# Designs tried in a protein design run: designed miniproteins, single chains. Part 49

Each design is a single chain, and the fold is of that chain. pLDDT is the mean over its residues in the fold that is shown.

## One batch from the design tools (miniprotein)

Design m1795
Fold by ESMFold2-Fast:
Structure m1795 (fold): chain A 87 residues (1-87)
Amino acid sequence: SAREEFEKIKDKITDKELLKKTEELLEKDENSAETYYELGKIYKSLGELEKAKKYYEEALKKDPKFKEALEALVEISVEELKEIVLG
Protein backbone atom coordinates (compact mmCIF):
# COMPACT_ATOMS: atom_id res chain seq x y z
CA SER A 1 0.00 0.00 0.00
CA ALA A 2 1.03 3.65 -0.34
CA ARG A 3 1.22 3.90 3.46
CA GLU A 4 3.56 0.89 3.70
CA GLU A 5 5.84 2.31 0.98
CA PHE A 6 5.97 5.65 2.83
CA GLU A 7 6.91 3.91 6.12
CA LYS A 8 9.96 2.39 4.36
CA ILE A 9 11.33 5.79 3.27
CA LYS A 10 10.06 8.35 5.82
CA ASP A 11 13.38 8.39 7.73
CA LYS A 12 15.18 9.45 4.51
CA ILE A 13 12.91 12.47 3.92
CA THR A 14 14.77 15.67 4.89
CA ASP A 15 11.97 18.04 3.76
CA LYS A 16 9.87 18.25 6.95
CA GLU A 17 6.99 20.09 5.24
CA LEU A 18 6.75 17.43 2.51
CA LEU A 19 6.91 14.72 5.21
CA LYS A 20 4.08 16.34 7.22
CA LYS A 21 1.91 16.96 4.14
CA THR A 22 2.31 13.36 2.96
CA GLU A 23 1.51 11.92 6.43
CA GLU A 24 -1.69 14.03 6.59
CA LEU A 25 -2.74 12.91 3.08
CA LEU A 26 -2.04 9.22 3.83
CA GLU A 27 -4.24 9.42 6.95
CA LYS A 28 -7.03 11.25 5.07
CA ASP A 29 -7.01 9.14 1.87
CA GLU A 30 -4.02 6.96 0.96
CA ASN A 31 -5.43 6.27 -2.53
CA SER A 32 -6.13 9.88 -3.58
CA ALA A 33 -4.49 11.57 -6.59
CA GLU A 34 -2.90 14.16 -4.25
CA THR A 35 -1.42 11.41 -2.02
CA TYR A 36 0.15 9.64 -5.02
CA TYR A 37 1.45 12.99 -6.33
CA GLU A 38 3.16 13.80 -2.99
CA LEU A 39 4.72 10.30 -2.91
CA GLY A 40 6.01 10.93 -6.45
CA LYS A 41 7.63 14.18 -5.24
CA ILE A 42 9.31 12.30 -2.38
CA TYR A 43 10.75 9.62 -4.69
CA LYS A 44 11.92 12.31 -7.14
CA SER A 45 13.72 14.11 -4.27
CA LEU A 46 15.44 10.79 -3.42
CA GLY A 47 16.58 10.37 -7.05
CA GLU A 48 14.23 7.40 -7.60
CA LEU A 49 12.89 8.66 -10.93
CA GLU A 50 11.23 5.37 -11.99
CA LYS A 51 9.26 5.16 -8.71
CA ALA A 52 8.40 8.87 -8.92
CA LYS A 53 7.09 8.33 -12.46
CA LYS A 54 4.89 5.39 -11.37
CA TYR A 55 3.33 7.43 -8.53
CA TYR A 56 2.65 10.38 -10.86
CA GLU A 57 1.01 7.94 -13.32
CA GLU A 58 -1.16 6.57 -10.47
CA ALA A 59 -2.16 10.15 -9.57
CA LEU A 60 -3.25 10.71 -13.19
CA LYS A 61 -5.22 7.43 -13.19
CA LYS A 62 -7.16 8.79 -10.18
CA ASP A 63 -7.53 12.29 -11.67
CA PRO A 64 -6.69 12.67 -15.40
CA LYS A 65 -6.97 16.48 -15.06
CA PHE A 66 -4.32 16.72 -12.33
CA LYS A 67 -2.12 19.41 -13.94
CA GLU A 68 0.73 19.13 -11.40
CA ALA A 69 1.12 15.38 -11.97
CA LEU A 70 1.16 15.89 -15.76
CA GLU A 71 3.84 18.59 -15.45
CA ALA A 72 5.92 16.34 -13.15
CA LEU A 73 5.79 13.45 -15.65
CA VAL A 74 6.90 15.78 -18.47
CA GLU A 75 9.84 16.99 -16.33
CA ILE A 76 10.95 13.41 -15.58
CA SER A 77 10.69 12.51 -19.29
CA VAL A 78 12.93 15.50 -20.14
CA GLU A 79 15.45 14.42 -17.46
CA GLU A 80 15.46 10.84 -18.85
CA LEU A 81 16.02 12.13 -22.41
CA LYS A 82 18.88 14.35 -21.21
CA GLU A 83 20.63 11.32 -19.66
CA ILE A 84 20.22 9.29 -22.88
CA VAL A 85 21.46 12.12 -25.15
CA LEU A 86 24.29 13.37 -22.89
CA GLY A 87 25.34 10.05 -21.27
Scores: mean pLDDT 78

Design m1796
Fold by ESMFold2-Fast:
Structure m1796 (fold): chain A 57 residues (1-57)
Amino acid sequence: MDLSAVFADPELRATFLALRENGGDLRATAERLGVPQATVSRHRRRIEALAGPLPFL
């Protein structure tokens, strides 16, 4: 997958790294980042739109 566009956005980069660290767990990722789960879910959809399906999601 091409992560260049994801990593160009600091919010998407942070969400991607937190999702990877937490094995795709939206609750744990939201808690780690201090944002609502809805925010993580929106960022996940945008990451998938930019880079394709993630192996841990």
Scores: mean pLDDT 77

Design m1797
Fold by ESMFold2-Fast:
Structure m1797 (fold): chain A 72 residues (1-72)
Amino acid sequence: AAAADEEAKRNLIKGTKAFLDGNYEEAVKYFEKAAELATSPGLRRVAYQLMAEAYEKLGDTEKAEEWRKKAE
């Protein structure tokens, strides 16, 4: 994997920890960085899916739907 994909994976892990702690706004920031860094389409889709879930928890239905569509 490219170094960018390794950094993307690290951001996914940090975002997931924030999500599990209930820090959804922080989780979104990490998932956004993961999506930006990911060169793998699979990693990018995972980041988009997790971003949608975090926005759902924040009550931002419009953003959640936007990212969910990008993950398809």
Scores: mean pLDDT 85

Design m1798
Fold by ESMFold2-Fast:
Structure m1798 (fold): chain A 68 residues (1-68)
Amino acid sequence: SAQDLLAKGRELVAEGVKNKDEELIEKGIKLAEEAGGKKAGEGVRLAAEAVKTKDLELAEKANELLGS
């Protein structure tokens, strides 16, 4: 399902951020974009940036784009 693909994309991005693996982050973002369109891809990208920077405003923006 699209939700399963989005969840997998978010999982890949989280793992990529943890391991500083930019290829894995990009793969996860593309998978999210395939599942939910450009908004989902952007939401997952902002979520990754929020984790890297510990920026709560970026985390909130990501949640809005992903529909919580």
Scores: mean pLDDT 80

Design m1799
Fold by ESMFold2-Fast:
Structure m1799 (fold): chain A 73 residues (1-73)
Amino acid sequence: MKELIEEAEKLKNTDPKKAAELYEEVAELYEKQGDYESAAKAYGEAAEAYKKAGEYEKAQEAADKAVLLLNKA
């Protein structure tokens, strides 16, 4: 998991779409573990990266998931 986060951080400015996909993967892993706070933060990072990539629909979906998970934490 740490390796996925580090890779996503490196790709934020050069390949924001791939960074967003990696953050979604991290968020799904946290969600499976019941760590809703960390999952919400990862979905938030995915939403920001999708916005940078111009993927506004995916950015909104990721942001909505982050809000939903924060309500569970």
Scores: mean pLDDT 83

Design m1800
Fold by ESMFold2-Fast:
Structure m1800 (fold): chain A 86 residues (1-86)
Amino acid sequence: SKKKKAEELFEKGLLALRQGNLEEAKKLFEEAIELDPEYIEAWLGLGQVYYYLGNLEEAKKYFKKAKELSTDEKEKEALEEAIEYL
């Protein structure tokens, strides 16, 4: 399914991120979002990539998108605090 392919791309993106390959991680998270636009973890992944790139405004944008998609109140609170700290 598209959702399973998005999950596989997300896992590859996490590996790229852990290896410091920020451009590859960005591409993989973007491809995951194209397949599943409601994939909260992929939006969080993009936020983390932009944070490591030093682009705090883009990081905030993607964390806000993840917050909007979340239905978990504690996750929303954590994301709101993270956004305010950036």
Scores: mean pLDDT 87

Design m1801
Fold by ESMFold2-Fast:
Formats: C-alpha cells, sequence, structure tokens
Structure m1801 (fold): chain A 85 residues (1-85)
C-alpha cells in the first residue's frame, strides 16, 4: 500500500538524517511530498502535530493503525529538521 511505502521511506529518512547521510533540505522535501499526498486530510495533519507535541513533552504515544504510525514517523522527522536549523 502507499501508506506502508511512505512509512518505510519515513523510517529510512529519519535514520539517514540522524546519521548525517542526508541533508535537512532532503528531509524537508520528503515531508512536503507526504504532506502534499495528504493535503486535503485535516485529520492526518492534526495527528502529526499532536504527535510532535507529545514527543517534545515525552508523553506516551499510542499507535492504532498504519496512518498513525506514518504520522508519528513524520513528527520525528520534523523534530530532527527543526533541531538542526
Amino acid sequence: SMIEKLLKEAEEVLEKLKKGEISTEEAREFLEKVFNYYKDNYSFHKKVYEYYEKILNNEKIEIKNDEEALAYELAKVYKEVIERN
């Protein structure tokens, strides 16, 4: 599925970004690609933001499906991008 493919790509982007193997610009381009795919899905954007806030506050995150797993990985990528600029 597209969600499973994007989830795998998000996990790879996060690991490469942490290792310095890709730039923050490349990570941003990936984030923009996924957000464009979900451009009309308010619930997805809201979930990414909620996970981002929970990560910053070290709060428990519960993942119920692949879409939420993707949102969580995007929140982690976004945090790494913000902290490196």
Scores: mean pLDDT 87

Design m1802
Fold by ESMFold2-Fast:
Structure m1802 (fold): chain A 87 residues (1-87)
Amino acid sequence: MTLELKETTTVTQDGKTSTHTHTRTLRDVTPEQVRQLLLDMGLEEQAEEMAKAVDRGEPLEVKGSTTLKEGDRTTTRDLHAKVTPDP
């Protein structure tokens, strides 16, 4: 199973907004690895769903969003995660 992860991070601080997009690809992922990764990102509902898909060897695509506020800085993370069977 291959996990493709696209994360768009938007940071707003002092009236300024910046946006960054990161893409990662992880091969031979286990259900536990996928669950832990998504849980660490605050995507608890999506974590269990995607872990079950990996366990079954089935493709799945999930989307989620998390927001973190640290004083005057607000960080929003939009996640698009896709698992596919290896050939």
Scores: mean pLDDT 80

Design m1803
Fold by ESMFold2-Fast:
Structure m1803 (fold): chain A 79 residues (1-79)
Amino acid sequence: SEKLREALRLEAEAAMHVMAGAVALLQGDYAEAARHYRKAAELLREAARLAREVDPELAERFEASARELEALAEELAAR
């Protein structure tokens, strides 16, 4: 499925942002970490939309991960 391949590509892109956010966090740059985690959440929500018709369980996992990353971004942005 083209939609599933695109969803997995977006997941990989989100993973890169999670790694960049973790690096920023280690450097004490909470604003930069929050931006990266928020971007990762946006990419995972898009991946969930694409995956929903093909693999609804995968879509639900992407949505759960996006919610966790959004919560982390909000916490870090408030620092």
Scores: mean pLDDT 91

Design m1804
Fold by ESMFold2-Fast:
Structure m1804 (fold): chain A 67 residues (1-67)
Amino acid sequence: AETGAAAAGAGAAAGDATGAGSGKNVSLFQWGEEGGRLAAETAAANAASEEAAKDAIVGSQQGAKGF
């Protein structure tokens, strides 16, 4: 399984940082134990992250090209 993991790992890392951050974050923050408390913190973090992530995505894409 390591042969496939190498290519998948690189794509996942790039997606997490540049594109799929929001989707991955939602998936990671799905703990059903503290819904009320974590939902409020997650919603605030997700909203701020979405705004910052959009800026970071453009910056990262251009930065990667510049590097």
Scores: mean pLDDT 51

Design m1805
Fold by ESMFold2-Fast:
Structure m1805 (fold): chain A 77 residues (1-77)
Amino acid sequence: MKKKEEAFKLAEEAIRRAQAAGVITPQQADANINALKSMTIEQIINFLELMARRFRAQGHEEVAAYFEEAAEKIKKL
């Protein structure tokens, strides 16, 4: 149970950092955070890795790193 709560928090922090950087809207951030609530730890990792690839492809390297760092931290829980 604790591991899933920590994974959720790390993923939420990455999403909020992307919002603060202006690359997603508050509505998009809230929708993504809400989607995390129904995900397994493996699904959260896959989601973060997908977001990292997407933002890197759009030229948002710093934001991509936020999602990659969150995924790697979750893998170590």
Scores: mean pLDDT 85

Design m1806
Fold by ESMFold2-Fast:
Structure m1806 (fold): chain A 112 residues (1-112)
Amino acid sequence: TEGGRAAREAAEEAVRAANEGARKAIKGAKLGSDGSGAGIANIGAGAGALAAARAAERGNPEGARFAAESARLSGRGARLTARSSGGELGEEGGRRAEEGARRAAEAAEEAA
């Protein structure tokens, strides 16, 4: 169905958004451990979004949902850590990662 293809494309876009968020958080948060934490969490969100996209492509909606939930938690952690690091770019990165993870979760549900 068209829904399956749209869900996969949305998941791929979410992965790109999460990875872009990770790069921005790392660049913005040059302040040590808190900045590093934001970058690592954003990378985790991107990895989770990618896993969700791959699971959806394989016709595994349960796996996609689980990976998407993990991505959402990582994205939220990235946002909170980026805010604490005090960098506007870091906070923007965290927001983008959280949004990417949210889109991945939506795509996983659509694929089900």
Scores: mean pLDDT 62

Design m1807
Fold by ESMFold2-Fast:
Structure m1807 (fold): chain A 92 residues (1-92)
Amino acid sequence: SEMTKEAAEEAAKAAEKAGGKGKAEAEGNKATITISDASPSLMAAAIAGAGGAEWAGAEVKITSKGDTVTIELTAPSPEIAAEGARKLAESL
């Protein structure tokens, strides 16, 4: 949904403001945020934010390779997916 896409893009922008490179993809109740060129502190913040998304009701899958972390959110509704992505953005 539009809300999920906007929230995911907000998380990507927050990652860029924190010194990384953010990319976001979203469709319906799913969002994928990829952060590359991430410092160790930015990676830690992204993992903490993913925990916040889980508390909001999203299922979260985190994969990391080198300085890149990919966070995949799957929620029971677009509203919960958007809330999860916002919590991720707030942690960055």
Scores: mean pLDDT 84

Design m1808
Fold by ESMFold2-Fast:
Structure m1808 (fold): chain A 77 residues (1-77)
Amino acid sequence: AADRDAANIHLAGTVKAAIDGNEEEAQRKLAALQALPIVASARLRVEKGPTETRVELEVTWADGSTTRAVSVVPNPK
């Protein structure tokens, strides 16, 4: 469905921007995702540790289902 495809594009874009350290783009993509009618809520968490950064995006859909995307990347040296 076109609405789910749009949500997946914004979901992937949010995670990628967060991994790339582009906070402004990550927040923009997150806002676009949250604006979609099929999305009830979406939350982005970025945890910067001493050796790695953990990015977690949790989406609650309007049908009550949940999708959670987690990426762990090493900090640049």
Scores: mean pLDDT 80

Design m1809
Fold by ESMFold2-Fast:
Structure m1809 (fold): chain A 55 residues (1-55)
Amino acid sequence: SILEKVKKAKTSDRKEILKLQIELLREEAEKLPEDSLLYKTLKEMIESLEKEINS
C-alpha cells in the first residue's frame, strides 16, 4: 500500500512526496512507546517535514 503510494508520488509534486514521508514516519512512530528516544526522533522529523510543507 504505502510502497505503491511512494511509487506514484515519484511522478507527482514534491509536496505529495513529503506528505507520504510524514505518513510513513507516523506509522513507524505508532509502533513505538512514546517514552522511547526513537519515537521522539520520529516525531521531531514529522514536525520538521510538516513545517516544510506549510512554508
Scores: mean pLDDT 75

Design m1810
Fold by ESMFold2-Fast:
Structure m1810 (fold): chain A 76 residues (1-76)
Amino acid sequence: DLLKKIEEATKLALEGIEAFKKGDYETALEKYEKALELLKEVEDEIPEEHKAEFQKVIEALEKQIELAKKKIEEKK
């Protein structure tokens, strides 16, 4: 179910944002990566008219993953 996977990915991304706000970058990274996996799984099923917005979401999530990784590295 395309919609169900997008819904689950959205929930994971929101959980990641909450963890990031609390400085829990490890949990944020885990949640963001799980969300990205779900979105990548359904990428080919996205209707053409929604692909541009879908790619913006993927790009935003990838940027958050990079930021979380950077924050984790700064703590070593």
Scores: mean pLDDT 83

Design m1811
Fold by ESMFold2-Fast:
Structure m1811 (fold): chain A 73 residues (1-73)
Amino acid sequence: MEEKNIYFDEKDTAGDLENAIVKAAEESDKPIKINVTLKVKTEEQAREFIETANAVKKALPKVSEVNVKIEKV
């Protein structure tokens, strides 16, 4: 299994997260585990990122696992 770590700060959008996960899946020919760490200023932003990560995981069969770590700033 391939594993990728992706880091985002409070300036990144949920779309940036979606694009990063899609790119990671496209670059791997085997099941991939993605670990996302992001810094957020609001709980609403954190929720949007989590919902986006879950939606992308369900859409991409190659993505076996997406773990999201939220750090509030």
Scores: mean pLDDT 77

Design m1812
Fold by ESMFold2-Fast:
Structure m1812 (fold): chain A 62 residues (1-62)
Amino acid sequence: MEELKKLEEEYKKLSEEIQANVDALMASTDPAEQARLAAEVQENAKKYFELKKKIDELKSKI
C-alpha cells in the first residue's frame, strides 16, 4: 500500500501548509496579504478534502 502512504504523507504536508497560512493570516496586518492568504487557505482546504476522500476510498477497498 505504497500509494496510500504517499497520499497520507501529502495530506499531512498539506495540513501543515494550511496551518502555516492560517497562522500567517492571523499575524498579518496588511489587508491585501490577508486576502491572498485567505484565498490560499480556501484553495488548499479544497485540495485537503479531495485528498482525504481518495485516502478514505482506498482504505474502504482494503
Scores: mean pLDDT 80

Design m1814
Fold by ESMFold2-Fast:
Structure m1814 (fold): chain A 74 residues (1-74)
Amino acid sequence: ARQQVADAAQKAFDELSKRGYHELGARYVAEAARRANEKLDELEKQGKSPEEMAAEGIRIVDELYERAKAEADA
């Protein structure tokens, strides 16, 4: 679960960095990692499955990536 979320965040960072938005990408990946890890910790305490944890973590990464992409395109 956590590795899948980290991989998704890194891929999004690499895409933003290749477009010349390295600082935005770095800020995004830090925020995505923070929010996803907080949510994964909550779900783990609730006894959620690894599948549910991965799905929620990736959702957070995707939501923040869309926001970062919109900021880059504005």
Scores: mean pLDDT 76

Design m1815
Fold by ESMFold2-Fast:
Structure m1815 (fold): chain A 70 residues (1-70)
Amino acid sequence: IQETVDRMVELARLLIKQGRYEEAARIAQKALSLDPNNSDALFVLSRSYRGLGRFDDSQYYLDKAQELKS
C-alpha cells in the first residue's frame, strides 16, 4: 500500500509539472482513498486544485496537510 501511494504521489507531481492538473487531482484523490492522512498526497491535491483555479478546495487540502505536519 505505501509503495503504491508513493508512486501515485510521484505520478501526480509529474502531471502537475506538465500542467495536467485534472489528472493530477484524480491520482492524488485515489492515493488519499488508500491513505487518507498522507500529507504528500494532500499537498499534491492542493496544488492540483490551485492549478485548476479551485482555490477554496486547494486551501482546504493545504490546511489538512499542515495539520498533519504541525
Scores: mean pLDDT 82

Design m1816
Fold by ESMFold2-Fast:
Structure m1816 (fold): chain A 62 residues (1-62)
Amino acid sequence: KARELIEEAGLSPEQKKLALEAVEALEAGDHERAAQLLEELAPRLTPEQLRKVVEAVQAAVK
């Protein structure tokens, strides 16, 4: 579910790697690492890409 949203976000390979690592950190309960990865990623995204990444993050914590 969360990984599908990341694939649909239209990210570059580097951005996709960071987003997937953030989702994996959230699934593992490492919220500090997830926040760090998302803080690095967010300025590099368009508003549409950022919205899709936020949706993936929300899916990962459910």
Scores: mean pLDDT 79

Design m1817
Fold by ESMFold2-Fast:
Structure m1817 (fold): chain A 67 residues (1-67)
Amino acid sequence: SAAEEAVAAAQAEAERLAASLSALTGQPGTGTAEAVDDQTIRTTVRAGDVVLESTMSVANAITNGAL
């Protein structure tokens, strides 16, 4: 489904950001994306003491994620 594709795209982006933060900090990086409702995706990126959270709409992810 479009929502599953949007979550998968957000997961890939979160993992890419986690890898970048891992390289910068020297700490293991993790990135996750989840659907918090039918219209909203939350991403969380962690590396050591650094935590970045963002939310985006599924519609926005589709429009800007080339889904």
Scores: mean pLDDT 76

Design m1818
Fold by ESMFold2-Fast:
Structure m1818 (fold): chain A 62 residues (1-62)
Amino acid sequence: MPDESIVLPVLEALQAGDLEKAKEEAKKAIEEDPSVRGVLERIAAQSPEPYSTKLREILKEL
């Protein structure tokens, strides 16, 4: 899986229900590597609900 170490904190925060932490980790990852945004968008498209919607909302705010 591409850039698993970079996206893993975002996914762990989402699974824990910590949306603020998920947003902070996503913002940090995208600021360090802009290509991570595309990876997270693909993960959101392939994820089951409610994670798909939650991740898309986080990305919309960034």
Scores: mean pLDDT 77

Design m1819
Fold by ESMFold2-Fast:
Structure m1819 (fold): chain A 62 residues (1-62)
Amino acid sequence: MKFIAEAKVDYTAKSPEELSVKKGDILEVYRLVDDTHVYAKNLKTGEEGLVPIKALGEVLKE
């Protein structure tokens, strides 16, 4: 499942596989990894990684 979502909160990566995001960043979500994380690209920075689902807000486009 591929969709565009906005980060609803700031999140700082805690490991090399995680992605840091700022509130309002636009993310391209590629897939669900588990029940708590997605794999996404931050379209502002171009970086990819794991993001907690709870840091994601509204789905903007599928």
Scores: mean pLDDT 79

Design m1820
Fold by ESMFold2-Fast:
Structure m1820 (fold): chain A 66 residues (1-66)
Amino acid sequence: VKRIEVEASEELDAERVRALAQAYIDGQAGKPDLEAIGKGLGAKLGAEVEVELLEDGTLRIRARAR
């Protein structure tokens, strides 16, 4: 992953979402598991989270509060 882009609803702190996503990436051995990152972020934030890896190496995270 080259960079992390966060699209968060107004109820969520985009900087916190980015920090949690970075911790997930740093904590995983090997290639990023997009499904695990999405599920883990959703659980920690109480939010609906979509994760996509773009061709340029950008990890895009969309988080919407429940």
Scores: mean pLDDT 74

Design m1821
Fold by ESMFold2-Fast:
Structure m1821 (fold): chain A 66 residues (1-66)
Amino acid sequence: ATWVLTLKLSAEQKQKLIDELKGIPGVEVKEVNDNTIVLTLKLAPEKEIGLVLRLLGLPGVEVSSV
């Protein structure tokens, strides 16, 4: 599925999160601008739900489904 993340983080925290996400097999990251990234997840449903729930729990991260 495709998810949109809005990031209200420092530049260092944003880069760390992006690098962590890019390191996950089955996760595609498209940087739209400094505050918005689009994730395309090619994961098993349980792993996708787990990742999205982790992201929802992060301060300064807003998650929207597409």
Scores: mean pLDDT 80

Design m1823
Fold by ESMFold2-Fast:
Structure m1823 (fold): chain A 56 residues (1-56)
Amino acid sequence: EIEKKIEELRREIERARAERERLLSLPESPENVARAVGLEVLIIGLELDIEFLEEK
């Protein structure tokens, strides 16, 4: 069960990283920068969730 949740979180991180890279490749705009920062915060949160779950 925990293993499956960790896999789901890792997939979410991968998708968020891909979307962030896509946004950073688009023309510079305040909206794109704000979204990229939001995804960065989301990735950090997801990584912390994985760390917490791995802790047991």
Scores: mean pLDDT 80

Design m1824
Fold by ESMFold2-Fast:
Structure m1824 (fold): chain A 82 residues (1-82)
Amino acid sequence: MSENLKKALALLEEALKKLEAGKVEEAKELIEKAIEYLEKSEKTPNVRRAILLLRRALEAIEAGDLEAAKADIERAIALIRA
């Protein structure tokens, strides 16, 4: 796995912890930074899908749907790990 993918994974795992702790703004910043690392990574179908899911997670956070946001982040992590 590339260093950019490893950094994105670490940021997304931390973002989930921040959402569980109610630290929503910190979680948003971590997700945005993870997207930046994914944008620098090899553009595999899984990476492209992960980016779309993370952008949807940010929209879910803005709507106050934290459960939908967590589900999209967990799915993005699974795609990056595959």
Scores: mean pLDDT 88

Design m1825
Fold by ESMFold2-Fast:
Structure m1825 (fold): chain A 69 residues (1-69)
Amino acid sequence: MDKEVLDAEVEGSLYTMAGTIALKQGDLEAAKEYYLKAAEAFERAAELEPEDERARRIAEELRKKAEEL
């Protein structure tokens, strides 16, 4: 893993946590925005490491969570 992949995964994790906190506080709009940003970060990680199916799956799950809000 190089710095760009690590940075993207860290960014995705931070936005996922922010989305979860917003959801817990009842801020559905903020939660949706954070989950979408997290999905974009994991999509970028998947593009940098195309063999990493896990990053793609996480991105898909986060987009689905955002769609349900």
Scores: mean pLDDT 81

Design m1826
Fold by ESMFold2-Fast:
Structure m1826 (fold): chain A 64 residues (1-64)
Amino acid sequence: MLEKFREKLRELGVSEEAIEALLRYIKEKELDEEQIEQLLEDVRKAVEEREKAEELKRLGLAPG
């Protein structure tokens, strides 16, 4: 489970530091498989929101 979670986070472009923090959180809270899947969906949504925010900055002529 955790290896697949790590791979999916990398596919989403999550930093190695953030991946390690999330894996630590999972171990500390002893999350089950359903909770880990929910966490992955929450991260995916957060990444999508962040990408939209960055696109808005680029449209505002911010340095790339």
Scores: mean pLDDT 73

Design m1827
Fold by ESMFold2-Fast:
Structure m1827 (fold): chain A 58 residues (1-58)
Amino acid sequence: GSLNDAAEQQAKLILQTSTNPEAIKLAQQGIEYSRKGDAKKATELVVKAILVDMKAKY
């Protein structure tokens, strides 16, 4: 499904670009929940990963 794929793609971008261990961990958890079909939890974790990564860059 495209919705689960979108969350996984966003998490993958964080894994490729982030140097923050917490952001990486949250992105990995987001991918895991996306693959389990929990789109809501996957999205929450990916959003947290983005926010943590952005704070480390700014």
Scores: mean pLDDT 77

Design m1828
Fold by ESMFold2-Fast:
Structure m1828 (fold): chain A 107 residues (1-107)
Amino acid sequence: SKKEEWKKELMEAGHSESLAEAAVRVLELLLKKGFITEEQAEEALEYLKSLSPLEIDSYLAMARMYAWVNKLDEKYVDELAVLFILYSEGFLTSEQFKELIEEIEKE
């Protein structure tokens, strides 16, 4: 499936299985909501693959702080990090980003 292909590519680029699974879930959700096109999803995947471990760690630290402040479960940290990455690079509008964060907070 396309999800398994994306996960494999992210892991081959050096990302953890947990982050790769979170990234695939986020990209699929964005496609289902119509927030991004198929071409934008492939572009976002290539961007995620290009990030260094230090850049990923910075977003994970930001996501962990956000989760702690907002009393969210640690299990959402990888998904939050992916959302922060995509928003920072301009794949998401401020309104779309806010909607997705609020959906995580309701789980």
Scores: mean pLDDT 87

Design m1829
Fold by ESMFold2-Fast:
Structure m1829 (fold): chain A 130 residues (1-130)
Amino acid sequence: SELDREEQFSREVLDLLIEFLDRLAEALENGASSEEINAIWDEAARRLADLAVRYLPELRRLSDEELLELTRGQMLETLVDLISEVTGMPEEEVRRLFDRLFAGTASEEERELLLRMLRLVRERLLEATG
C-alpha cells in the first residue's frame, strides 16, 4: 500500500541518519579536519539523495549538484531542529556552531559540545525506533 511504501522510506531515512550521526560523532571524537567533516556530510547527502530518487523518481529532473545541495541543506535544517528540541539551544546558535565546524574555525570546546549534542540526538532517535 501507499502507507507501507511511506513507512519503508521513513525507516530507510532513519537508518541512514543514525549511521550518519555515528560517523560524524566518531570523526569529531578523533579530531577530524573540516575537510573530513564536509566529506562525511556530502557522502550522507549523496546517500539520502539516491534514496529519495528511488522513492520519488521525478527528482531526477534536478542535476546531481542541485539535488546534493538541496539534500545537504535539508539534512542540516533537520539536525539543527532536532538538536534545538533535545537541548533547548536556539536554532540560530546551533547553525553557527555547524558553520564554524564546516569552516574549520570551531574551538575544541565547541567540537566537544557538538559531539555531546549529536550523541543526545542519536539516543532520542534510537528511543523512537526501539
Scores: mean pLDDT 85

Design m1830
Fold by ESMFold2-Fast:
Structure m1830 (fold): chain A 68 residues (1-68)
Amino acid sequence: SMLGVAPRPLSPAEQRVLQAGVHAKVVDGASDEEVKKLVEKLGKEAGLSEEQIKTIADFALRVADAAA
């Protein structure tokens, strides 16, 4: 069931990277590719895995699209 997939709490590092990605798209008008590159850069600096970085980038784009 798709009901029952509870989103896990994001770490403080994941939250900061997510907020930066959303801000870049919503406030700064960054492209999807620029958001992905920013999330990758900040995520690698924060020690996040490639899987975590991809998840956060995808989530940031979805949140920004919903806010637009």
Scores: mean pLDDT 76

Design m1831
Fold by ESMFold2-Fast:
Structure m1831 (fold): chain A 55 residues (1-55)
Amino acid sequence: MTEEELKKVLEEAKKILEEDPSLSVEEALYRALEKLGLVLEIEDRKKILEELKKL
């Protein structure tokens, strides 16, 4: 996955969390991936989850 794709996933997940703060960061990430039609490798998934948890 490219750095640009990772940034897009992170931005979509953040947007989803802002709209519904009751969602877990994992659920927001899952919805972002489905919306973008992307598949995330385990290492990239961990990076995005860590960034989302810092919000």
Scores: mean pLDDT 76

Design m1832
Fold by ESMFold2-Fast:
Order: sequence, then C-alpha cells, then structure tokens
Structure m1832 (fold): chain A 60 residues (1-60)
Amino acid sequence: SLGDLFRARFLLQQGKYEEAVKLLEEAIKKGDSPRAYRMLAIAYEKLGDKEKAEEWKKKA
C-alpha cells in the first residue's frame, strides 16, 4: 500500500535500513511495486549487501 511505502521512505531517511527492508519485503508480497524494488535496492546498498541491492535494482 501507499502507506507502507511512505513508512519505508521515512525509515530509510532515519537510517533504519533493516526495518525498511522488513516493511518493503512485506509490501512486495502483497503486490508488484517498482517503487518498493528501488527502495529495497537502496536499503540493501546501505546495509552493504551489494548483491541483493543489484538484484532488486534490476527488477525496478
């Protein structure tokens, strides 16, 4: 939902990358979202997981 994406954006802005990942993965389970894929790529990049970041970036 849009509310989930808004909360994920806020978590990313606060540096809460692990919480953002959990919320975004739940959002993706509920439906395809290129925005959620891009946000997941950013979160994984910030966590140092470059492989996961690239995987999600390609899906966006």
Scores: mean pLDDT 81

